# Designed miniproteins, single chains, continued (5): the designs that were tried, part 110

Each design is a single chain, and the fold is of that chain. pLDDT is the mean over its residues in the fold that is shown.

## One batch from the design tools (miniprotein)

Design m19827
Fold by ESMFold2-Fast:
Structure m19827 (fold): chain A 71 residues (1-71)
Amino acid sequence: SAEELIEKAREAVKKGDLVTALRYAKQAFEEGDYEGAIEVYRLVYDEAEKQGKTLLAEIARKNIEEAEKKL
C-alpha cells in the first residue's frame, strides 16, 4: 500500500539512504499518494541540502514540483 511505502521511505531517510527514500516515495506517487510523496521528497531535499548533495536536492525539488501539479 502507499502508506507502507511512505513508512519505508521515512525509515530510509532516518538511515541516511536518500536514494532508497526517493524510490519508495516515487512508488507511492505512482499509487496516487501525492501528499505522502511530497512529504518524503521534502525530507530528502532537507537532508541532501545539509549534506551538500546539490544534485540530489535538485532531483527532490523537481519531484515535489511534479507531485504538486497532481494536487
Scores: mean pLDDT 88

Design m19828
Fold by ESMFold2-Fast:
Parts: structure tokens; C-alpha cells; sequence
Structure m19828 (fold): chain A 93 residues (1-93)
């Protein structure tokens, strides 16, 4: 679990620091996959990371909208709150 949370943090940092579109898309793919992880801590970390990247690149982050909408129905209130925050940031372009 800690390793997958660290992978989410690394993907977020790669997205935020990269100037390469291919690297950004691959990092985004890692974050979207993590929204479906078996651990609520990993799903929460992914939703929060998507919220952070949506402040910098809301257009690219919008590719995660379907999965973030699904995360609004998550059993974990922390995952639901993080997903709502990310969606709000994307919508406020």
C-alpha cells in the first residue's frame, strides 16, 4: 500500500515537472488506474493528485473526469471528498 501511494506521488510529480506530453499522459494514466485500486488510501491519494494536476493543466486532467465521477460514489468519504475537489477544480477553468 505505501509503495502504491509512493507511485501515485511520483506520477503526480512527473506530471507537474515534465514538459513532455507523452510523459504527462503516462503519469495521468497511472493516476487514473490508481483511482480503482483496492486500497482506499491509494484511491484517496490518486484523487488528491488529480486535484493538484487539474490546478496546472485542467484540460489534460479532464481526461480523468469519468473515473472521478465514479469515485464520487466510493465507499470511502475521503475518496468522495477528494474526487469532488478535483472535479470542482476542472470545472472552474
Amino acid sequence: VETRVAEVEEAKQTFLKSSNLEEKIEALRVLITALRDVSPSVREAAAKALGEISKVDPELASLAVPELVEALKDVSPNVRLAAAGALGTIASN
Scores: mean pLDDT 81

Design m19829
Fold by ESMFold2-Fast:
Structure m19829 (fold): chain A 120 residues (1-120)
Amino acid sequence: SKEEVIEKLEAIKEKIKETADDLIAKAKAGVPGEELVKQLEAAKEVINLQLDTLISLIKDPKIKEEMEKFKEEIEKLAKKTIEELKAAGEDQEKRVAILEAYKEELEKLIDKTIEKIKKI
């Protein structure tokens, strides 16, 4: 149902927030940029698998279309963030700012998708 999709998205949001907070904490602790990139790439694959599983269970074509668009935006944001982390090199302050922006934009994308699904 639509309600089940929203509930699953809220659960994914909490998981994403936890992952982003962990990466931010690691950046603040001085973990190298290449390690943060590897961890973000791994997290991206896990999120993609979770979204693919959820999308495969959706019968409503409008909800499915919105979820497919959401997955594309999440992948695009992760790729952009990975490239920004690579470009930042060993600038710890810049790496923290990049990951904080990633977290904020992820939360906005999830909330926007939930509101769109509610209107279907």
Scores: mean pLDDT 87

Design m19830
Fold by ESMFold2-Fast:
Structure m19830 (fold): chain A 75 residues (1-75)
Amino acid sequence: MQQELVDELLEALERDDSDKVSEIFKKLAENGPLTEEQKRRLARALAEKSGRTDADIDELVEILDKVFEEVKKIL
């Protein structure tokens, strides 16, 4: 379930578990497209983690879509 993977990814990001982040990110790419809400949630978490509270969430969502598309092409 994609929601479970998104929640697990957010938890791994909070823990600075880079190996777990990579594992879950790959699983998300394999399981098909994320919902708009899930992408926005990930974008916000990434912005907060990087200290960029003023980040454009819509722009980050677009970047996430491109990253997932490239990962799918490698699989």
Scores: mean pLDDT 71

Design m19831
Fold by ESMFold2-Fast:
Structure m19831 (fold): chain A 68 residues (1-68)
Amino acid sequence: EAAELAKKAKELAKAGDAGAALGYLRKAAEVDPEAAAKAVAEVEKNSKSSDLTEILLEFAEALLKHAG
């Protein structure tokens, strides 16, 4: 379920585990790239860590390009 994978990615990102969050975002994008993009946007909105947000944005951009 893409929504569950995206939810786990957001939780891991909040915990500061960017690597695990990226793994779950990749899985979510394989199922539903739009849901994965929404999860990244939500993490960006609610996360105060600029470093983690930059990493997630780069990954999300790559996933969205692949999702076509």
Scores: mean pLDDT 67

Design m19832
Fold by ESMFold2-Fast:
Structure m19832 (fold): chain A 84 residues (1-84)
Amino acid sequence: MSILEEILSLPVEELSKDFKIDEKGKELLAEIDRLRTLSEEEKEKLKKLVLGYLEKGDEKKARELVFKAQVYDGIELLKEVILG
């Protein structure tokens, strides 16, 4: 799977215990830019999806996508620390 497909498949219901309520799209895009393990191309794809959800008024899906990306990034960073 691509990284984007893997992020989209994350079970948010089980991983969302520490989910933060972001306010608006600019903050969501900034959170994507803060991801450490994703390439710039992958970040741009995520930004397009987030903007697409926001343009449709689906703020919940936009926030969930960013949260899934943050969870994926955190897991990959932990792998680097444990396995490096």
Scores: mean pLDDT 70

Design m19833
Fold by ESMFold2-Fast:
Structure m19833 (fold): chain A 100 residues (1-100)
Amino acid sequence: SSDQARQLLVQALQSAIQAIRNGDIDRALQSLQILIRGARYAGSQRAVTLLQQAIDLIRNGDIDRAISLVQQAIGYIRQSTVQNPDLTTQIAQQALQLAS
């Protein structure tokens, strides 16, 4: 369902934030790259843009700003109509396995 897909995608993004905070930067980057596809399937172009910018900030060592952008992306995902729930769910589950 769209609600379940949205909840899993938000959970995966929150797990990526925890990985960043714990210093698991390589795992967080891999998860966020996957989650960009999740945001696309959810139909949130703004979340896609924020996650791309967050990856660039992480690569440049700007961790606090990166976390802020991921939190903003979560806000847009919560407001989105999930265009493809099945693909969004699969992507979120894949990201959770990497970020955990």
Scores: mean pLDDT 89

Design m19834
Fold by ESMFold2-Fast:
Structure m19834 (fold): chain A 77 residues (1-77)
Amino acid sequence: MSTAALKVLPELDMKGLGKVTVLRAYRSSLPETLVALEVSVDGEIYTALGKVDESGKITSGPITLVGATETRTGFMV
């Protein structure tokens, strides 16, 4: 699986969750700008899937953070 660095904001602003720190971003090789994110919230690591525009910014909308034992949801601004 090929990974590529994206120009993703290191800190995401999510309604209901607050600020989320981006640890890694993995780009899909597909034409769609889908990105897998590894993020930290309160010291726990979660995986999220988002869409990224051509400037490398995650598009606004609902986002789900999947942890080992917990899922959290937020809304990207």
Scores: mean pLDDT 63

Design m19835
Fold by ESMFold2-Fast:
Structure m19835 (fold): chain A 72 residues (1-72)
Amino acid sequence: MKGMMVTGESAAEAMISMSPKEAEKAGQVMTEAGLKAPSLAPAAAYANREVAKAKPEVRETMLKNAELLEKA
């Protein structure tokens, strides 16, 4: 409830469909919101799975955002 953890999964879905620049900004916002990777491990796993299907340019950004979710 506190720390905006409810947005983790929907944010991962947004990162999949947005541009590399916007995805990077979204990852930073989630980290600043205090989202915890242990609580959001499913979102990070989901992002990593979709990274494998994405084009190389999008894959790089999505992988970076998955790492942010893992660290947070």
Scores: mean pLDDT 53

Design m19836
Fold by ESMFold2-Fast:
Structure m19836 (fold): chain A 108 residues (1-108)
Amino acid sequence: SELEGLILGGFAVTYAKQGKYEDALYYGDQMVKIFSSVGGYVLAGRTLERMAEHLPDELKSYVYTKAGEMYYKGGDYDRALEAYQKSLEIDPNNKKAQENLAKVQREK
């Protein structure tokens, strides 16, 4: 349900703001699973970006990569590109972000 995804996403962002990063990642992952089941990919991407703003750099790159994947699945290639770029600005060696960025550039 979209409402369940919104509630779980709210927990993910709130826990990230509180420095409870393990809980933030757990609820973020649950939110992504719910939104993926209902095609709410762009909502998942936006919620992951909001969560990433409150994470340390080590986790921020990972979450921006996940946001990019959600935008890509939702057909928002411009937001996918921006999310992968943000991931690579934080961690240039993030191979998944590098590969996904190249894929978006070919498909766009």
Scores: mean pLDDT 88

Design m19837
Fold by ESMFold2-Fast:
Structure m19837 (fold): chain A 99 residues (1-99)
Amino acid sequence: SLVDEFYEDVKKRYPELKEEIEKAFSDPEVRQLVEEAIEAAKNGDYQKLIEALKKLREKSPLVAAAVLRYIAEHYPDLFDPETAEALKKRADEELKKLS
């Protein structure tokens, strides 16, 4: 599933966040919003992506940052190249703060 692919990517890139992500994923609404965000990105639906990310941020800022990092990496065509790189850098900085 898209959520499982996302989780495997996060575990490899940020192994220190594994327990926090697993705790957030115990909420089925968080898992659903991750799937909605990634599917929206895959379909180029920017409005639906923003809506899903906003709801994710209210539930788990950590998961929202991780999803944004994942989307900027795997679906860069949604953004200008400079914007995609800036978003990846911002997400990496946010994830390092564990917030």
Scores: mean pLDDT 79

Design m19838
Fold by ESMFold2-Fast:
Structure m19838 (fold): chain A 85 residues (1-85)
Amino acid sequence: MEELLKRIYELSEELAKTSKDPEVVELAKKAAEYARKGDAEGAADYAIEAADAALKTGDPEVKKIAEKLLEAADELGRELLRRRE
């Protein structure tokens, strides 16, 4: 969990610095903030939204970061489901 939150934080900050799209930057900053606070559900939700918005931009560098962020958010979502079992 902690490692996944750290990964989402790092990737979200990288996305916010790399992207020129204001919507992507805003969503990525929210994902990083929730990850920093340890809010796993909020971090995963905003990370998915930021990654989806970034993938729509067509920028190859942003797409690489977005793909990694989406992978980390998906892994965090699966970890949250395991904790309910």
Scores: mean pLDDT 82

Design m19839
Fold by ESMFold2-Fast:
Structure m19839 (fold): chain A 95 residues (1-95)
Amino acid sequence: MEEEAERHIEKARELFKKANEAVSQGKLDEAAKYYVEAGEHLARAFELLGDRETAKQVRDLYEKAAQAVRDGNLSEAAKYATAAELIAVGSLLER
């Protein structure tokens, strides 16, 4: 995997973990921010890998997770964020 794409994937994983920790602590504004940042880093990684479709899907799902957190729907937020990570893992396994 290209070094720049790998760094973005690592940063996205870190931010996903921070978002989930913020949710568990009731820090919803912080969690929403981390979900958006995770989606942007993950999307950038897939753009660098030439996979624009996966980039768009993971960005859209993380934006939905952030909005769900802002709406207080934590179960929906977890569902969207997890879906983004599963799509990312599936796409990487095809490489």
Scores: mean pLDDT 86

Design m19840
Fold by ESMFold2-Fast:
Structure m19840 (fold): chain A 81 residues (1-81)
Amino acid sequence: VLEAAFEVARLYVTEGEEAARAFIDGITDPNARRAAESMLRRVKEDREKHDERFAEILKKNPSPELVERDERIRAGEAIGL
């Protein structure tokens, strides 16, 4: 049970959500499958929050507000503010 949950977390981090879901679909033990589904949900929620922040860092955009402000300036809105 715990082993399946741990493997799902590992697969999600290394190979992504599709690989983790395929592994869950292959689990024949209902208790292990339920634990794996719970783990995937938690890891997905944690990673979505982390990926949002990480995507901002990777794009060298420190905040969504600054990106939106730049887009407005480029679109000719609020130029000179």
Scores: mean pLDDT 64

Design m19841
Fold by ESMFold2-Fast:
Structure m19841 (fold): chain A 64 residues (1-64)
Amino acid sequence: DAPEAPGAGGEFEAPLSEEEKERLLKFLKEVLGLSEETAKKVVEAIQNDKLDEASKLIQEALAK
């Protein structure tokens, strides 16, 4: 297996660093008032490039 095009692997994105994840968790908990479980799920969804899932989790938590 060898890379043939510079655009190959464009689907892969670097995951958030541990420090960025911790800062994001604090932001979600302190600023948005999300529960720890919901905040963790949002961070995991963002890490896996599941922005739709992350958005739905935030909306559901804020909508009560």
Scores: mean pLDDT 71

Design m19842
Fold by ESMFold2-Fast:
Structure m19842 (fold): chain A 69 residues (1-69)
Amino acid sequence: SPRIRAIQQQIAQKDKEMQELQRQLLERLRQLDATGSREEVLRATFEAFRIMSDQIAEIIALRQELKKA
């Protein structure tokens, strides 16, 4: 149905956004590990987990909507 396709498209878009965020996070952590302090690495890591948790929550909500469709 059009509704199912729309939800699947939104999930696919969020998955791509997550992949890009993961790539950027890993590059940032690599740079901080080489040049930054332990405190900077920890702060960046916790901030990243917070951002990723928000994206995961949105994907879970979309997947639950898809199951009901």
Scores: mean pLDDT 79

Design m19843
Fold by ESMFold2-Fast:
Structure m19843 (fold): chain A 68 residues (1-68)
Amino acid sequence: SPVQELLDEISEVGKEARTKEERELVNKAVEYLQQANLSTDPEEQEKLIRKAQEYIRRARELIERERK
């Protein structure tokens, strides 16, 4: 399931988050994924999944930048 794969990715990235900003981005991804799981509208669910993916990508980019 794309939702399960995304949840696993969010969990993994969350373990690497060290700063408040990084954790905030991970938390936003979790919130959007939870909203997607509760949505009964397929179009809204798809948009929320994309938002969760966007936030987790931003979290990964920030984590990578902080390591430089």
Scores: mean pLDDT 83

Design m19844
Fold by ESMFold2-Fast:
Structure m19844 (fold): chain A 70 residues (1-70)
Amino acid sequence: MTQSQVISQLQDILTQVQNGDISLDQAKQRIQQIRQQMDPRYHPYFNRILRSQNRSGMITGIQDLIDRLS
């Protein structure tokens, strides 16, 4: 998967979480699938998202990761 494709998928997840279109568990499942395709250097950013206990924390974590990849 290209970096551009990863950013696109993360942006889609971010939008769905912001709009309440998916649950936190559904978002975590999708994030986990993306994590498996990523360089281990980025795994700590994914792990922060996966440890989030609320929507606000997840949104912040996804935004942080997108920013880091851009």
Scores: mean pLDDT 84

Design m19845
Fold by ESMFold2-Fast:
Structure m19845 (fold): chain A 62 residues (1-62)
Amino acid sequence: MEREREELLEEIRRLADEAEAAGLDIVAAMGYMMLGVAELTDASPEELREMLRRVRELAERA
């Protein structure tokens, strides 16, 4: 469970970094914000998967 959580956090961070590099500032900001919230709230793997899905959806629409 711990490793799955770490992998999901790293994936969200990677997508946020890629969005920032691509000039998708809103997508990058949302990704970094979600990472901050996840760390502060000790978000579950289920919640992290939902966050990841939302960041991916925003990136696809941009």
Scores: mean pLDDT 79

Design m19846
Fold by ESMFold2-Fast:
Structure m19846 (fold): chain A 86 residues (1-86)
Amino acid sequence: VDAAYEAGLKGIKEGIEYAAKGDVEKGKAAMQEGARALGSVMTDEGQAELAVGAVNALEYVEIEKDVEKALEEGEKGLEAGMKHAK
């Protein structure tokens, strides 16, 4: 479970980093890879929470240019998703 959480967090961080550099496509791909690592341990409800966090993170990077807030929202979504891990 910890390894899956770390993989998800890595995907979020890499996604935010790519989006901050203007490469939104690679950012989305990195976040999707993190989500796949979590797929076997997250319920549909957990995956929905993770997706909301990822969308919020990308919006903060692209619209508000706030990488710190983007990371907070991404981690919040991952934490909410992990509450539905079984």
Scores: mean pLDDT 72

Design m19847
Fold by ESMFold2-Fast:
Structure m19847 (fold): chain A 88 residues (1-88)
Amino acid sequence: SEAKKKLLEFSKKYKDDRVLTEEEIDQFKAFYDYYGEEIPKEQLYAMLIRLVKSPTEKALPVLEEMRKKAKSKEIQELIDAAIELYKE
């Protein structure tokens, strides 16, 4: 998957391994709900990788909700790849 490859390449450059709090995960959801696909690609990659690295019960539902709201095929494939990485 091209999307999975892009996420893994970005993850190598992104050194923040800190687990997000539930409040921060809520903030990520609110940010995506407000800006959607207008979020710059690099920022979206960072958000997805941080959610993937946060194995809380709240992170996966947020990824799935973002997937439901995604309109472009590119963003849908990116979020699908993030969900796959989360379930690893």
Scores: mean pLDDT 80

Design m19848
Fold by ESMFold2-Fast:
Structure m19848 (fold): chain A 69 residues (1-69)
Amino acid sequence: MLSPVQRAAIAAQQGKATPEDLATLYQTLMRIEGLSPEEAARKLAFATGQSVETVRRKLEKAGVKIPKP
């Protein structure tokens, strides 16, 4: 069966990612790849075809506070 992270990644590529899916991917990028919050947000924006600002807004809706640089 697909893991929650794999399902979130597929949903993101299909443009169907929920704020919770984006939060899961964001946490994974920071913890597994060691990316900074800003680098993780940029990588998610590239992967989902969305702007960095759109990704940040969706993460905040999922309860994730993103530090501004």
Scores: mean pLDDT 73

Design m19849
Fold by ESMFold2-Fast:
Structure m19849 (fold): chain A 73 residues (1-73)
Amino acid sequence: MSPEAAEALGRMVGVLEEAAGQLGEDLARKLEAALQKVLSGSEAEQGLALIEEADPALAAEAKEHARRFLALK
């Protein structure tokens, strides 16, 4: 993995972890499942859709980092 891809992944994970810490365990589990789909590559769009369903504002921020990660992967 390139340093740039690792940075983009770290930013996406950081955004999701911060939100999960503030919003409780049920949302944290849902966001973790969505993150695993994004990391798989093949289910990335499904993962992003799950984040958007949970929180549209969070999804907009996470999508930028996720797209950068996927482009660099």
Scores: mean pLDDT 71

Design m19850
Fold by ESMFold2-Fast:
Structure m19850 (fold): chain A 76 residues (1-76)
Amino acid sequence: DKGKEYEKEGRKYLLNKDYKEAIKYYKLSIEYYKEEEDYLNTSKVLGGLAFSYSQLEKYDESVKYGKEMLKYYNKY
């Protein structure tokens, strides 16, 4: 499952505080989970994406992806 592998890589970068790389892999993970209509995992990864943007002090992007997280959670 490519969505899960990219999520795992995003998490590794997140734990190492490599937020730009975490964002890259979380965006790839979301692309695969959306293709699979895996709305729960899409929502979870969007949360990691929003957090990563907040750590980079990119608050507009953090809020944007946090709102998308809520939309996908409500589709689950």
Scores: mean pLDDT 88

Design m19851
Fold by ESMFold2-Fast:
Structure m19851 (fold): chain A 80 residues (1-80)
Amino acid sequence: EKIIVEGTLEFEDGSTYTGRFEVVSEELLRSLDDPDLVIGGITEEEAKKLKPGDKVEVTVGNEKTGEVRKATLTVKGVEV
């Protein structure tokens, strides 16, 4: 089953990233717009229950650079 979370990441420095994130494992989402960008902190079961306006604290990793950042994901919608 394909699960896509659409939303905006807000980082601690105030920068934002808006995109679509596909659930690729039980604990990992991957950006569809930038495949090097991975999001942890949301399980597959939690992703299925997200609603527009929900806010979740997440960890954002870049697989090319090894950079790890904290962000708040504000959910716009979930496509199942």
Scores: mean pLDDT 84

Design m19852
Fold by ESMFold2-Fast:
Structure m19852 (fold): chain A 83 residues (1-83)
Amino acid sequence: KLTYIDLSKQTEFSVDPALVKEGEDHKRSGDEAFANGNYEEAVERYQKALDAFYAANAPPNKIKPVEDNLGVAEIRLALEKVL
């Protein structure tokens, strides 16, 4: 029968909600630091958010926005160091 082997929903069974919340809290802190132009703190917070999301086995749609924001923050930080 259909069982619980549903690839699109497999991560829902293995997701740790406490770690997902921790990742979302770090993402929010990173977003606030980024908005304030504190790119060094934004990079640190986004890295912690990714660590928590990976540990939580979070779905790609939660991980990808943080990876994208981390990349932008790293570029901004690098540009500040050459000015």
Scores: mean pLDDT 75

Design m19853
Fold by ESMFold2-Fast:
Structure m19853 (fold): chain A 81 residues (1-81)
Amino acid sequence: SMETIEAIEKVLLLGYLLLADGRSLEDILAEIRRLSAKYKVPKEIEDEIIALVRRLVEEGASVEEARAALEAFYRKLKDKL
């Protein structure tokens, strides 16, 4: 649904902003989980977002690389919904 797409976009945007702000992985994941629960993001999608954000932090992705990866994830997911 459009509401699900909008919820996912908000969670991905929050993840990007926290990554750009240099927040700890633990803080970023906690905020993603909280917002996903608030906006009723499907658990499967929440888990994929968490896995992507964890990978970006662990690989030391730049802010620009993180943005590109999150945008690519959103595009693929939107095409499936």
Scores: mean pLDDT 86

